# Designed miniproteins, single chains: the designs that were tried, part 91

Each design is a single chain, and the fold is of that chain. pLDDT is the mean over its residues in the fold that is shown.

## One batch from the design tools (miniprotein)

Design m3342
Fold by ESMFold2-Fast:
Structure m3342 (fold): chain A 65 residues (1-65)
Amino acid sequence: VEEQLELSQKGEEALKKGDYKTAVEYYEKLLSLSPDDKGTLENLSKAYEGLGEFEKAEEYRKLAE
């Protein structure tokens, strides 16, 4: 729980700073701990969108539904 919270906070902070690459790394690690977490999938979608990886962004958005 603490580890998931820390990864979520760091991912959110990176996303807020526009550091989409770092955000992806934190959210991917979070997803490995909680594969079905819709919030993490949504944030991964946003991070990939920020990177210009629109196909991957759409994949994760769809998984988050």
Scores: mean pLDDT 80

Design m3343
Fold by ESMFold2-Fast:
Structure m3343 (fold): chain A 66 residues (1-66)
Amino acid sequence: SEAEVEARYREVVERAKREKLSLAEFEERLLELQAEEVARGVPVDVVEAARERAMAEAVEWHRAQA
């Protein structure tokens, strides 16, 4: 479901925060997850929406750390 896809992307965001990943390292992990979701047959628009939300959250978190 869309909610399950969103939850998996949110987990990547939380791991990035805990491991103090750079935005570049985080983006790399998101691309890996995107490839897995597409391979599972998740619609591209659902994957793109979840990825955009995860990126926005990570960017805001990094801004708050500055």
Scores: mean pLDDT 79

Design m3344
Fold by ESMFold2-Fast:
Structure m3344 (fold): chain A 79 residues (1-79)
Amino acid sequence: MKELEERFRRLLEEALRAAEEILRLRYPEEEAEELTRRLRELLEGLLEKFSTLPEEEQRKLLEKLEEQVRELKEELERL
């Protein structure tokens, strides 16, 4: 159980870093900082929700998040 939470947290951190870089390139510094802060709050909420889910649902969310992180990294690489 903790192992899935650790993996999810790590993926959220990767997603946040990629999103922050994209936002910094696309928006003015103040706006990017505000959007990053809001995104961080949303991701913390997702982590709390994740910990309450059955193991099967946790695995499905991990697969989805891993795919989203891959898409964000591809978008960042194209910039």
Scores: mean pLDDT 76

Design m3345
Fold by ESMFold2-Fast:
Structure m3345 (fold): chain A 83 residues (1-83)
Amino acid sequence: MEELRKKGEELFEKGLEAYLAGKYEEAAELFSKAVELYEEALGPNDKKVAEALGYLAAALRRLGKEEEAAKLEKEAVKREKAA
């Protein structure tokens, strides 16, 4: 699982760079992939999964996808509390 965790961290960092650069579609894709890798490596309720979901929601809000963002924010809170 080390390999998957490492790749998740790299994608999460690239997502942050994209988000700060205003590239919200790219950021959402990178955060989404980081969520998948963190879930596989650490389990669905790990703090890193919740964090990545929170940033994915933030990127989606910037793209005007309010309903999708709200669902992910709710999911991130649930997973953070379950971890």
Scores: mean pLDDT 82

Design m3346
Fold by ESMFold2-Fast:
Structure m3346 (fold): chain A 80 residues (1-80)
Amino acid sequence: MTREELKKALDEVKKIAEKEASPEARDFLIRGLDAVKRMLDAGEDPELVKLAARLIINLARQKGAPEEVVEKMEKILDEA
């Protein structure tokens, strides 16, 4: 995975969060994904950035994100 591919995947995941997550989970996801994107821009290892993104998505379940939305976001990240 390149940094560019991971950036694209993070943007896709963010779009899903904006369109399909509940309002409470959406704010959490957008903030978390923006922080993860900043890590990538700061030169962090793409594998660590991907792991951080996966953790944010998993925590979104606790914030009330629908399971189908969480699975969709995880699939995009895994396919990157």
Scores: mean pLDDT 81

Design m3347
Fold by ESMFold2-Fast:
Structure m3347 (fold): chain A 82 residues (1-82)
Amino acid sequence: SIVTVVRVGDNVVRLDEYENKLTIEADGRVEIYHLDPKNVAAVTGIILRLLGEQLDAEAAGDTARAAAYDEAIKLIKKHAEK
């Protein structure tokens, strides 16, 4: 199993491919998403939620947090392409 960690400023994105678990640590907040990479609708739903958080961060002027959500989306897409 592979655990991928991406740091964007003080923000941390972690994907555990074995546990199908995405963790986002941003602005003192921890978000955990459980993935079903075989369920296209569920994966799409999580991506849309993360895109909403990215847009909210951009609107707040938090460029580093927005970039962390973008990296999380990229990791999910790569993991779902089995």
Scores: mean pLDDT 84

Design m3348
Fold by ESMFold2-Fast:
Order: sequence, then structure tokens, then C-alpha cells
Structure m3348 (fold): chain A 73 residues (1-73)
Amino acid sequence: SASLQAQIAALEAARDALRARIADLRAQAAALYAQGTPAARRQADRLDMLAGLFEIAAGATELVIERLRAKLA
């Protein structure tokens, strides 16, 4: 159905946006770890934690996409 296809497309866009944000957070964390200061390390740890939460959200979104795709097959 067109409605189901639209929902899948919206979820794929959301998943891709989460993955892009995870990559950006991980890159920022890596740069902060490279600075080698305690303050930079604490900030990097917070960014890594946030990236981990977004990875869980991206994984959950992917699972929903797979289930909806199965309904189209």
C-alpha cells in the first residue's frame, strides 16, 4: 500500500538521520579524546554515551522497517 510504503520511507529517513548523527558524535568524541585533557575526556565520554543511545534507537527503527517490509512481501 502507498501508506505503508510512505511509512517505511519516513522510517528509513529517520534511521539514516540517526546514523549520520551517531557518526558525527563519534567523530567529535575522537577529536576530544585526542586533545588528552581531563575536561575533553569527560565531554567525549558524554558524546559516546549519547551516540550509544542513538545506536539503540537506530537498531529499534531498523527492526520496525524490517517488520513493515515483510508485510509488503
Scores: mean pLDDT 90

Design m3349
Fold by ESMFold2-Fast:
Structure m3349 (fold): chain A 55 residues (1-55)
Amino acid sequence: SAEDEQLINTTLEYLLTLEKENPELAQKVRDALLERLEKEDPELAALFRRKLAEA
């Protein structure tokens, strides 16, 4: 949905900013978020992975 895409885009912008300052922390946050999404909302996890590949 548009709301899910907006949430993912906002999260990705935050993670990209964090990666510039602390890449180790950004990687941990990304991995934890993906693991959570895979269990709770696999469709949203797939969208997040797709957006990550574009970034």
Scores: mean pLDDT 79

Design m3350
Fold by ESMFold2-Fast:
Structure m3350 (fold): chain A 80 residues (1-80)
Amino acid sequence: MEKATVTLPNGTKLEIEVNPSDSGKELLEKIIEAAKKVDPTLAAILESKLDNEKVNEAILKMWKENNGKIDLSKLGEVLL
C-alpha cells in the first residue's frame, strides 16, 4: 500500500492508505472513512457524491498528477 495526502476544504490534511490500482470511487471511499473522524458533516456530503463520476475522476486525476496529493478544496463546484 502507498500513502496519499488529502487536503480537506477547511485546509486540514489527512493521510490515507491507497493501492496503485484504486479507482476514483475506491479512493473516495477511503477519504470518507478518514474524514468521518475529523469532519462527519463533510464525510456525509462525500458519501452523497460517491457515485458522482466527475468527483471520482477528479480525485483519481489529482492522485495521479499531483504525486499522491488530493485537494478536496478544488472540488467545491462538484461537491455542491
Scores: mean pLDDT 78

Design m3351
Fold by ESMFold2-Fast:
Structure m3351 (fold): chain A 57 residues (1-57)
Amino acid sequence: MKEEIEKLRKEHPNDPEFQKRLELAKKISDDYEKNKGKDFTPEEIEKRQKEYEEMLK
């Protein structure tokens, strides 16, 4: 996944919205690997969603 994200970033350097989406995808992937197998509480899900929404602003 990370290799695909870096390739897409290089292929679309003039699309800042797309670049933000790729950064979000990388963050989601990294967070998933770090927390693999953990169940999240609704509060943790909400906090993470707010973090992702902030990355898109």
Scores: mean pLDDT 72

Design m3352
Fold by ESMFold2-Fast:
Structure m3352 (fold): chain A 61 residues (1-61)
Amino acid sequence: SMSEEEIRILLALAEALRNKIPLAEMARRAGLDVRKVRELARRYPTREEVLRALGEALAAR
């Protein structure tokens, strides 16, 4: 149900939250839309929530 772009953003968010990397910098490194990165960060504000969403998305594939 999640798009490949959303999965890539969640992977980038997991890395950013683990390593305390600013979202704009992570978006730049990964070639992602910073607006979409910030939107998903608001929806999944913790690393635990990001990892759960990733697990659910990967199980659905």
Scores: mean pLDDT 83

Design m3353
Fold by ESMFold2-Fast:
Structure m3353 (fold): chain A 65 residues (1-65)
Amino acid sequence: MSGEELAKEARELVERGGDPARAALLAAEAARQGNIEGAEEVLKMLVEKGLLSEEDARAILESAQ
């Protein structure tokens, strides 16, 4: 699964009201596959919905680089 596919699956999961922890893990893997932009978008959506802290989102994104 490519970083683009991972970010798309994570975004769709968030939009459907699925498991936010799974969405965050998919976003982290997207970043590891080189899709930093897609991962950042998904993590921002989770933070905006109150499902993830801004600090945790930043830590996930930074650890994937």
Scores: mean pLDDT 81

Design m3354
Fold by ESMFold2-Fast:
Structure m3354 (fold): chain A 90 residues (1-90)
Amino acid sequence: MSEERIEEAKKLALEAFKYLNQDIGNVENAKKFYELVKKLVELEPDPDLLATVAIGVAMALSIARQKNASPEVIKLLEEALDLVAEGLRR
């Protein structure tokens, strides 16, 4: 990857998790998180970064389930995890 793509991928990861950390049960934040993760995966980043993102999404899913988040939020987080998992399998 170019240096610019590495920097962009890291920035997208940080921004994505900011939305989840604000309110993990919020549908708008979950949608923004999903969109940012999708953009991140499209950059084909370093597998170590993708693995870190996967762990973060898995933790977020666990917390969302514990808080009885809406099915829409759960689905968006599950789809985000699937995107990262597919990126790791390349």
Scores: mean pLDDT 79

Design m3355
Fold by ESMFold2-Fast:
Parts: structure tokens; C-alpha cells; sequence
Structure m3355 (fold): chain A 74 residues (1-74)
């Protein structure tokens, strides 16, 4: 089931990249959009951490949790 977990993580990352790309101008100019984007990215990083942990991908889970912490400190 590791392959399924990695595929789900790749899908989440593709969604994140697309959303950032489509909203880049608003993220730079609109504080509310920027705040919403950071909160959404945090939720996606937490989702990646959970998927990785459930699949036994401990290093990926640790890195995703570190990303959540970094986003909280911004």
C-alpha cells in the first residue's frame, strides 16, 4: 500500500502547485488570500504527514510535520 500512499501524496502536491500558480498574484497583493493559502497549505501538509505515517513512510511523515511547524512559525 506504499505505492497508493505515494500516489495520494503526489496528487496533493500537484493540487498545491496548481493552486499556488493560479493564485500567485492574489497571494502577493491580498493579505486575506495569503492567510487562507497558508492555512490550506498547513492542512495539506498535515494530510501528507498522516498518509505517510499510515503507510510506514516515517521519514516523509517527519518532513511533513516539520513543514507544518515551519508554516505555523510564519
Amino acid sequence: MEKEALEKIKEILREAEKKIRENAEKIESDEEVRKEMLEWLKEKAEEIAKIAEEAGLEELAEKAREAVKELEEL
Scores: mean pLDDT 80

Design m3356
Fold by ESMFold2-Fast:
Structure m3356 (fold): chain A 56 residues (1-56)
Amino acid sequence: MEAALAEVMLLMRRGTSEAALIRRYGRAVVRKARELMREIEEEQERKKKLEELENQ
């Protein structure tokens, strides 16, 4: 699962179509990859805001 998830996340970041990923890896894996990428993006955005405040 982890290897497939990491691969899907990488391909999504590179702009591979969601339909192609679903066809190759299945809907469940692609859904989990999308959720993880969203959580990572939200966490990175929070860290950027905190870093801005900490440097002041």
Scores: mean pLDDT 76

Design m3357
Fold by ESMFold2-Fast:
Structure m3357 (fold): chain A 79 residues (1-79)
Amino acid sequence: MEVKEYIEKAERDLEGLEKWVEEEVPEEKQAALFEAIERARRGIEKAKEYLRKGEPEKALEVLREGVAALQETLRRELL
C-alpha cells in the first residue's frame, strides 16, 4: 500500500517537474533534464512491474535509485 503511494507521488512529481522545465529552465538545459525525466519514468515503470510481481522491496529500491539519479542530474545541470 505505501509503496504504491510512493510510486503515484513520484509520477505526479515528474509531471510537475516536466512542466517546470518547459516553463522555467533555459532551452539549452532542457534536453539533459528531459532525458533524466524520461529515465525516471522508466524507473517508475520497472517499480510498478516489481510491485505487480509481489516484490515491493525491489520496487522501492528501483524507485529510490531513480530519484537519486534524477536529483544528481538536477544538481549538476542547474547548479
Scores: mean pLDDT 81

Design m3358
Fold by ESMFold2-Fast:
Structure m3358 (fold): chain A 69 residues (1-69)
Amino acid sequence: GRDELLKKIGEILRLIGEIFDLELELERLKKEGASEEEIKKIEEEIEKKKKELEKKMEELRKLSEELDK
């Protein structure tokens, strides 16, 4: 049933939280004068998680479409 939508929403919320934490850390690193390599590493992790988030949001949309057909 629609329980899988709620599970997907939970996973999405967790990813959003992880991305937020990484973005917050990135801003702190920039203010503390961290190396460009450290900054780039965090930026790449953020991009990776954002890509996973988009994929899960697409899955959620498709699941919603399937249930409402």
Scores: mean pLDDT 82

Design m3359
Fold by ESMFold2-Fast:
Structure m3359 (fold): chain A 75 residues (1-75)
Amino acid sequence: MSAEDGERIRDLTIKRLVEEGVSEEQARAAVEGAMRGIPTGTVATQTGISVDTARKLIDRAAKTLNEVGSSTPPS
């Protein structure tokens, strides 16, 4: 699979989180955390939020990534 497919899925996930009220900076950090395994504490420090909030955002980003990547089987 091309690197371009991964970038597209990331961008779509960030866009969806931003449309749901997450800031672009927080959405990007949470999506990168979910995709690349960035520690929750690092995401919290980079975005200025609590570790608990960062963990919840990373979990939401992971769920959204799965949804975007698995959106429709042909059926």
Scores: mean pLDDT 76

Design m3360
Fold by ESMFold2-Fast:
Structure m3360 (fold): chain A 76 residues (1-76)
Amino acid sequence: LREEALKLGEEGLKYFKAGDYEKAVRLSTKAAELAEKAGDYKLAANSYFLASLAYEKLGDEEKAEEYRKKAEELAA
């Protein structure tokens, strides 16, 4: 779970840097869910934050804010 979450998070960041924001959202949200199940809340927070940035790039401001808040809550 944690290893899989880390790999998906790294892949999500790779696609984000490449400008593929739809794949970045898919991979980062899956990474965050797996990280939460593994109890790795810092990894989950980072992955939700990446999803927030990707949604912002896609023009979905509402989902960007939703995932940003979720990341902040888990990082605290």
Scores: mean pLDDT 84

Design m3361
Fold by ESMFold2-Fast:
Structure m3361 (fold): chain A 68 residues (1-68)
Amino acid sequence: SKFDEYVEKAIKAVEEGDWKSAEEYLKKAEEADPEKGSTLLSAFKTMRSAGVAPKDAARGLRQLYEAL
């Protein structure tokens, strides 16, 4: 699905430290699935604001995504 494609791209971008591209992909994921996408985008923003390391943030997003 488009949602899964955007989430996978967002997680890869986070792992690479590309927070800007990750946010753009998560916004597109939210357009494809507003409920699941908004949950992931909110978690992403919280981790970014808290200064979570890229690899740890990517792991956290993947764990949340798999639980949705």
Scores: mean pLDDT 90

Design m3362
Fold by ESMFold2-Fast:
Structure m3362 (fold): chain A 89 residues (1-89)
Amino acid sequence: AATTITFEIREDGKVVARVTLTVYPDGRAAVGNLWVAEEYRGRGLGTQLAERAAAKARELGATEIVAAVDPANAAAIRIYERAGVTLVG
Protein backbone atom coordinates (compact mmCIF):
# COMPACT_ATOMS: atom_id res chain seq x y z
CA ALA A 1 0.00 0.00 0.00
CA ALA A 2 1.11 3.61 -0.59
CA THR A 3 2.28 5.66 2.41
CA THR A 4 1.07 9.29 2.62
CA ILE A 5 2.78 11.77 4.98
CA THR A 6 2.03 15.48 5.44
CA PHE A 7 4.84 17.77 6.62
CA GLU A 8 3.91 21.07 8.30
CA ILE A 9 5.70 24.10 9.71
CA ARG A 10 3.88 25.97 12.49
CA GLU A 11 4.32 29.49 13.88
CA ASP A 12 2.33 30.68 16.91
CA GLY A 13 0.31 27.43 16.83
CA LYS A 14 -0.88 27.89 13.21
CA VAL A 15 0.19 25.99 10.08
CA VAL A 16 2.19 28.39 7.86
CA ALA A 17 3.60 25.85 5.37
CA ARG A 18 2.66 22.33 4.21
CA VAL A 19 3.68 19.66 1.70
CA THR A 20 2.39 16.12 1.04
CA LEU A 21 4.57 13.09 0.28
CA THR A 22 3.21 9.82 -1.15
CA VAL A 23 5.59 6.83 -1.32
CA TYR A 24 4.57 3.87 -3.50
CA PRO A 25 5.75 0.27 -2.96
CA ASP A 26 7.31 0.25 -6.48
CA GLY A 27 10.02 2.75 -5.38
CA ARG A 28 8.28 5.84 -6.76
CA ALA A 29 7.44 8.85 -4.58
CA ALA A 30 5.40 11.98 -5.34
CA VAL A 31 5.68 15.37 -3.61
CA GLY A 32 2.75 17.76 -3.99
CA ASN A 33 0.38 20.28 -2.44
CA LEU A 34 3.31 22.55 -1.51
CA TRP A 35 1.88 25.64 0.18
CA VAL A 36 3.45 28.53 2.10
CA ALA A 37 1.34 31.28 3.70
CA GLU A 38 1.78 34.56 1.79
CA GLU A 39 3.40 36.49 4.70
CA TYR A 40 5.92 33.64 5.25
CA ARG A 41 7.15 33.39 1.62
CA GLY A 42 10.81 34.07 0.82
CA ARG A 43 12.07 32.58 4.12
CA GLY A 44 13.09 29.14 2.78
CA LEU A 45 10.14 27.28 4.40
CA GLY A 46 9.10 25.66 1.12
CA THR A 47 12.67 24.46 0.50
CA GLN A 48 12.87 23.04 4.06
CA LEU A 49 9.62 21.09 3.57
CA ALA A 50 10.59 19.79 0.11
CA GLU A 51 14.00 18.67 1.49
CA ARG A 52 12.33 16.93 4.47
CA ALA A 53 9.86 15.17 2.13
CA ALA A 54 12.64 14.04 -0.26
CA ALA A 55 14.79 12.77 2.64
CA LYS A 56 11.83 10.83 4.10
CA ALA A 57 11.01 9.36 0.66
CA ARG A 58 14.59 8.03 0.31
CA GLU A 59 14.50 6.69 3.91
CA LEU A 60 11.32 4.76 2.97
CA GLY A 61 13.08 3.24 -0.09
CA ALA A 62 12.05 5.62 -2.89
CA THR A 63 14.44 5.57 -5.88
CA GLU A 64 12.48 8.20 -7.88
CA ILE A 65 11.00 11.36 -6.37
CA VAL A 66 8.78 13.48 -8.64
CA ALA A 67 6.55 16.56 -8.41
CA ALA A 68 3.87 17.75 -10.82
CA VAL A 69 4.20 21.54 -10.97
CA ASP A 70 2.56 24.34 -12.95
CA PRO A 71 5.24 25.62 -15.41
CA ALA A 72 4.18 29.19 -14.50
CA ASN A 73 5.02 28.59 -10.81
CA ALA A 74 8.69 29.63 -10.88
CA ALA A 75 8.91 29.65 -7.04
CA ALA A 76 7.78 26.00 -6.72
CA ILE A 77 10.11 24.97 -9.60
CA ARG A 78 13.13 26.52 -7.79
CA ILE A 79 12.13 24.88 -4.49
CA TYR A 80 11.81 21.38 -6.00
CA GLU A 81 15.08 21.74 -7.98
CA ARG A 82 16.93 22.77 -4.78
CA ALA A 83 15.48 19.71 -2.99
CA GLY A 84 16.62 17.33 -5.78
CA VAL A 85 13.05 16.50 -6.86
CA THR A 86 12.41 15.66 -10.55
CA LEU A 87 9.79 17.87 -12.20
CA VAL A 88 7.10 16.19 -14.34
CA GLY A 89 4.34 17.81 -16.47
Scores: mean pLDDT 82

Design m3363
Fold by ESMFold2-Fast:
Structure m3363 (fold): chain A 87 residues (1-87)
Amino acid sequence: GRLAGPGEGEQLIKEGNYEEAVKLYEEAVKQVPESAYHWYLLGEALYGLGNYEKAKEYYRKAVELSEDQPLLKKRAEEKLAELEELE
């Protein structure tokens, strides 16, 4: 399949096309499972769809993989905390 450019999935999220963003980032994390950023964006897309349980799972994965990326880790932790308070 066509590999999307780095900004294509972010554009899909911005436009509210969360289902296509999920498909794109599911493929991205399958190919590069160590990319904290792709796990974070997959979480953002699922958050947009209202799938909060899966969004929490993937934000947690982004936190685990972002020990050397303090800004991304903070963003993922903030989103995870927000979703945990909604339960």
Scores: mean pLDDT 80

Design m3364
Fold by ESMFold2-Fast:
Structure m3364 (fold): chain A 71 residues (1-71)
Amino acid sequence: MVTFVVVDSNGNVLNNVRISIKGTSLSFYTPATVDLPVGKYTLVLEYPGKAAKEVEVEIKEGDQTITLTLD
C-alpha cells in the first residue's frame, strides 16, 4: 500500500490534489492510500490555480508514504 500526501512549498498539506498515473486511466485525490505494483511511475499533479507538475516515483515492497510538493 502507498499513501500519497501533497504539500506546498511551505509544508502546508494540500487536500484534493488530483494525481493521475501517466499512460493510464487511474486517478485519485489526495490524501489517498492505493495499492500499486512495485515499479516506477510518472504522476501528474493537478490543483486549481497551480501549474500541473509531473513527478517520477518509485513504488517499493511493503507500506510506503510518498510526500510530493506542489508550489
Scores: mean pLDDT 82

Design m3365
Fold by ESMFold2-Fast:
Structure m3365 (fold): chain A 71 residues (1-71)
Amino acid sequence: SMAERLRQQGEQYEKQGDYLTAGSLYRRAGELTPDPREAAELYRKAAESYEKSGDTESSQRALELAEQLES
């Protein structure tokens, strides 16, 4: 699926140390993932990657999306 492809791309960019791109890819994968639990996990991965890149605003927004799906 497109979500799986985006998650795999996120993992590749994360491995390369491109945390900003990895965060964006994980967030987009979460948006396209129909399972709320799996989507929440992807949003948390996005938040961690954004935090490592120094993008605290995108990190906080991704964390909020994960919390909404887990409540």
Scores: mean pLDDT 88

Design m3366
Fold by ESMFold2-Fast:
Structure m3366 (fold): chain A 92 residues (1-92)
Amino acid sequence: SAQIEAQAQQLKAKLEELGFEVTVEISGNTVTITIKSENILRLIGMVLRLIGLSFDGYDITVTLSGDTLTVTITAPDEDTLLSMLQAVLASF
């Protein structure tokens, strides 16, 4: 979806503005965001915010490995995915 891609690119731009190296992939109703930083404390702060969203019932999987954070957002439909992307964007 062009709208999902636009929201994902907005999130990418926001994270790049904060000093992260970001890659975004969209496949169906799944968005995978790969975030790299040499500052592991910033990645840990991001993990804590995203885990909070998972406790609010959003299907968000977060994996931290070295300098790389992988965030997978899965939704049953486009409207839910857009809502989840907006919630993630608002967390920063």
Scores: mean pLDDT 79

Design m3367
Fold by ESMFold2-Fast:
Structure m3367 (fold): chain A 77 residues (1-77)
Amino acid sequence: MEEERKKAIEDVADTLLAVGYLIESYLKIAREKGKKSFSELTDEEKKQAIEDALKYAREHGGEKVVERLEQIIKEIE
């Protein structure tokens, strides 16, 4: 039970890290383009935010975080 709870917490943490990378990336692009929300970004700018987040996660987040981020991307695109 304790081991199962620890794994569940790790899975939640990896998911939150993936979401964090995505949010950070789109906020950076929105700020650079002077836009106030993700919905104001062009399709190209949204794609750039997604690609930047995925690249950063691949370099720094680890395999599980990348997997979670790829799943999230498929759901929003």
Scores: mean pLDDT 76

Design m3368
Fold by ESMFold2-Fast:
Structure m3368 (fold): chain A 68 residues (1-68)
Amino acid sequence: SMEEIEKAKEEIKKLTEEALKKFKDNPELSELIRLVGEIALHELEKTGDGKGVLEAFKKFLEELEKKS
């Protein structure tokens, strides 16, 4: 639904900001996080798959945390 898409969009934005704060001292990771966040928002608009896009973005962020 449109409400699910809007909730996923807000959650992606929130997760992006939280990740940027966490990796603030790493400019390369900050750039990657911003780029992947923008890609996730674009994919959400194209597919309407709020759950799938949000899950993929969360897994991306989880992998970054495991490597730091």
Scores: mean pLDDT 83

Design m3369
Fold by ESMFold2-Fast:
Structure m3369 (fold): chain A 68 residues (1-68)
Amino acid sequence: SREEIHLRLVRLARKAMEEYGITPEELGRLVQLALDDPEAARKYIREKLPQELADEFWAVLEELRAHA
């Protein structure tokens, strides 16, 4: 459901901020970029997060786009 996708995104975002130093500003930019330019968003995620977390984050954002 959209609600479950949103909750997963929130949990991953919190983990990225707490463990990997992603700022709220960077997170907001990432979400906006994922809607406007998915390829740039994927590159940004890959550069900022470990591969495993980046893959999970991208998968959730793709699900969110599919339910937009």
Scores: mean pLDDT 74

Design m3370
Fold by ESMFold2-Fast:
Order: structure tokens, then sequence, then C-alpha cells
Structure m3370 (fold): chain A 89 residues (1-89)
């Protein structure tokens, strides 16, 4: 279902974040909560899976920017997110 694919995307994004030594557990929890809020709202609004993924990626990028992660870590994560999106779409 759409909800199952959205949840799978969230789980894979969380795993990608946990694989980065520069991201703290507290930052992971903050990003996870923000992603869940975005997904729930988008599902209630009847948005497509592609739009849900787009909003999640924007939310992750914003929180990472606010956290001040190095450009190399940010680039590696965003590449992983793009690969996850490709697998699920």
Amino acid sequence: SLEEKAREFLDKVREALESLPEVTPEQIERIRRAMEDVVEKALKEGKSLEEIFRRVMLTVARVLDEAGLPDSARAALMQKLAEIRKELL
C-alpha cells in the first residue's frame, strides 16, 4: 500500500542516518519525528508517493543544514536517499 511504502522509506532513511558517525542519536530522533509529521500530513492530503518522498527529502535536507553537518556527510546521505527513492518508486 501507499502507507507501507511511505513507512519503508522512513525506515530506510533512518537506517541511512544511523550509518553516519557525524549524526547524533538526538538529531536522528528530531529528523525522524519531522519526517513522520510530514508523511502523516501528506497522506491525509491524498498526496502521491512521489510527492511524499519529495517532502521527506526536503525535510531531511533542512534539518541537516540546521545541524551544521560537513558537506561531504550531507552529500553522501542525500545520495543514499536518492537511491532509496529510486528503489521504492
Scores: mean pLDDT 80

Design m3371
Fold by ESMFold2-Fast:
Order: C-alpha cells, then sequence, then structure tokens
Structure m3371 (fold): chain A 101 residues (1-101)
C-alpha cells in the first residue's frame, strides 16, 4: 500500500484542482459564490496542513487519512450547495469534478 502521507498530498492536490475549477466557473456567473468557495478552499487547506503536521508528529496514519477524507467530503458538500444556490446544474458540477480528477 502507498504511504498515507502521499495519499493525503494527492487528495489535497485533487481537491485544490476541484476548488480552482469551481471558482473559475462561478466567477463568470456569480462572483459572490466564487468568494464563498475560496473561503472553503482556504479552510480545507488549513485542515490538510494540520493533518500533515499530525502525521509527522507520529499519529496513526489510518486515523489521519480518515480525517483527510472527512475534510474532503465536507468541503465537496459545501461547494456543491453553493454551486446549486448559484444556479450551477448537477451536470455542470459533475463536469467540474471530472476535469479535476
Amino acid sequence: KEDALEEINQLKETFDRIFDLAIEHLEKVNPEAAEEVRKIKDEANKKFDTLIERFKAGEDPEEVLDEAYRVVSEALQKIYEIAKKAGVSDEEFREIVEKAV
């Protein structure tokens, strides 16, 4: 199995791409929604940085990785809700996620 730290870094990179694509799309249709997504990106990145430090401090890799997936899930749900409120369709949101992966 791959190192948990590498998996956390890959999760962070993938979700940073999802955030950036969502922000780019929303800036064209709703700049206020784009700013809300930026704040969620910043908060999620702070949580990832904390998880990386916890891993380096010798915490259980499985527990740290579980928390990383939780951060990802919560951030995606918040972005989805903002996008839907801004008029982005489920299909458009799916395309954003697929382009980031």
Scores: mean pLDDT 81

Design m3372
Fold by ESMFold2-Fast:
Structure m3372 (fold): chain A 99 residues (1-99)
Amino acid sequence: MKEELEKEIDEGVLAIVIAVANLLMKKGKYEEAAELLERGVEKYPDSELAAEALTNLGKAYFELGKYEKAIEAYEKALELDPDNEEAKENLEEAKKKLE
């Protein structure tokens, strides 16, 4: 009821955060995208979209050459959504950078 409405609002906010971060990444603004996604997942950790936000955060860190942070973000995404193939593939790619 009230909790369902709050959850729906939180999901809407995180969806906007993800969309804006994706636009920033398309423009090569990976540091700004990472900062925005970090704030989103910190505020809305229980959101259905948190795994997607963490996957996109990992991608932003990867593009910045921050492979250890990318690995951490992808591992957290997989804790929330173990069947996320994109996060699995990107995690393996980030691990290969560190060997």
Scores: mean pLDDT 84

Design m3373
Fold by ESMFold2-Fast:
Structure m3373 (fold): chain A 58 residues (1-58)
Amino acid sequence: SAALLRDLLVRDLGLSEEEAEEVVRLAQAGKIEEAARLLVRRTGLSWEAARNAAEAMV
């Protein structure tokens, strides 16, 4: 569920609740590149890792 994905992003990657909600929203809207960009900016994940994480949320 979206709530479980948000919790995982907050706990494991250190995003705020608002940032995690935005990442999930972007990914579920099919905006994978935008979701990945937000993940890279906030977490230090590689682009490849961020894109794969965003794709897994769809």
Scores: mean pLDDT 82

Design m3374
Fold by ESMFold2-Fast:
Structure m3374 (fold): chain A 66 residues (1-66)
Amino acid sequence: SMLEEEIEASMLLMKASVYLLAKDYEGAAEAYKELAELYRKAGKEEKAEEAEKLAEEYKKKAEEAK
């Protein structure tokens, strides 16, 4: 259901927030990537695009931290 998808999205957002607090950009990127896939399956294209952009931004930050 839509509610179950929103609960899953909330859990992924919490996971991303925890990673960001820890400066774990690799973890944050994976969480946003999973969130983007969830939104795509739910037909929420704009939210999926936003999550994918965040995943790419944090992936680049993780690469720069090496």
Scores: mean pLDDT 84

Design m3375
Fold by ESMFold2-Fast:
Structure m3375 (fold): chain A 73 residues (1-73)
Amino acid sequence: SALEELKRLAEESEDPATLVRAAALLAGLGDGSALGPLAIAAAKLEKVLPDVGGAIARERAALAAEIEALRAA
């Protein structure tokens, strides 16, 4: 499923852009099973970004339509 793929990207990716995108989508979906993967992505991003929360919030706003599409699936 898309949710399981996003969780894998959050846990396995080392690319900051991919981690921000995965974290934004996971945060937007609000699924409790994603809290662990989201925390892992955020911890990786804290090492390379000065404002992790701001980066995730901006990406989440940009991906609002994709988040709604994933919630509908």
Scores: mean pLDDT 83

Design m3376
Fold by ESMFold2-Fast:
Structure m3376 (fold): chain A 106 residues (1-106)
Amino acid sequence: FPASNVATLSDEQEAKLNRAVSIAAGAAIDALAEHTGVPRRDIEVRLVEMTENKAVLEVTDVKSGARLRVEIEITDNEVKVTVTSDDPALAARARELIEKRIEEEK
């Protein structure tokens, strides 16, 4: 959503990013738990980077060592999600679930 001035854009984008981060973290946890079969309590979420328009999350199954890196970028048009993992199937599933849940929250 565009804003008419820098202050309102910054506040709105940061709020939107925080919401997207919350949704993405939950979805990534669910995808990783589904993939590895571990309970959610064994999944660690770390916020690696956060700016007003971008956040990077690292989601780790501490039992297996399986990891997801989730990058969320807010643009004036949409929320862009990039997911990387050593397992391409896990990355694809996590991205699908994150994008679906972000879409549903609109």
Scores: mean pLDDT 76

Design m3377
Fold by ESMFold2-Fast:
Structure m3377 (fold): chain A 76 residues (1-76)
Amino acid sequence: SLMEKVKELEEKLKRGELTPAEIEQFEANRWIGEVLREIGDALDEAFRRLKAGADPEEVNKQIEEKAKELTERLRK
C-alpha cells in the first residue's frame, strides 16, 4: 500500500540510505499518504455520526463537500 511504502522510505531515511531519486519518491508518496489519511478521517467521522443517530442525508452532504475540497486541492 502507499502507506506501507511511505513507512519503508522513512526507515531508510533514518538510516541515511536514501538516494536522490528515493527522496523525490518519498516526498510524492508522503503527499499522497496525507490526502488518503484525510479521506479516512472524514469517513471515520461520518460513521461515528451515523452510529450516534445523525441524519444520513446531512452526513452524506458533508462527505461530498470534503470530497470536493480534496479534489480541488489535488488539481493544484
Scores: mean pLDDT 71

Design m3378
Fold by ESMFold2-Fast:
Structure m3378 (fold): chain A 80 residues (1-80)
Amino acid sequence: SARAARLLAEAERALALARELLAQEKPDLARAIAAAIRAIGVRFEAEHDPSLSPEERARIVKLADEAIKLAREALKKAVL
């Protein structure tokens, strides 16, 4: 669906941003926080969207969870 494609693209963008931030020696704190919030938002929306198939939801949530994990590590790196 168009909704699933959009959420998937948002999850992929959040993951790419989290990877980019984590690759930096000292990530920008505000950007790391924004990346975490965005990933959490995508995850929440995917969990609560009844128009998504179970398979579409699982894929989006998995990518969002990876983005959250990497954004959290980037956030830790930013405050060190």
Scores: mean pLDDT 86

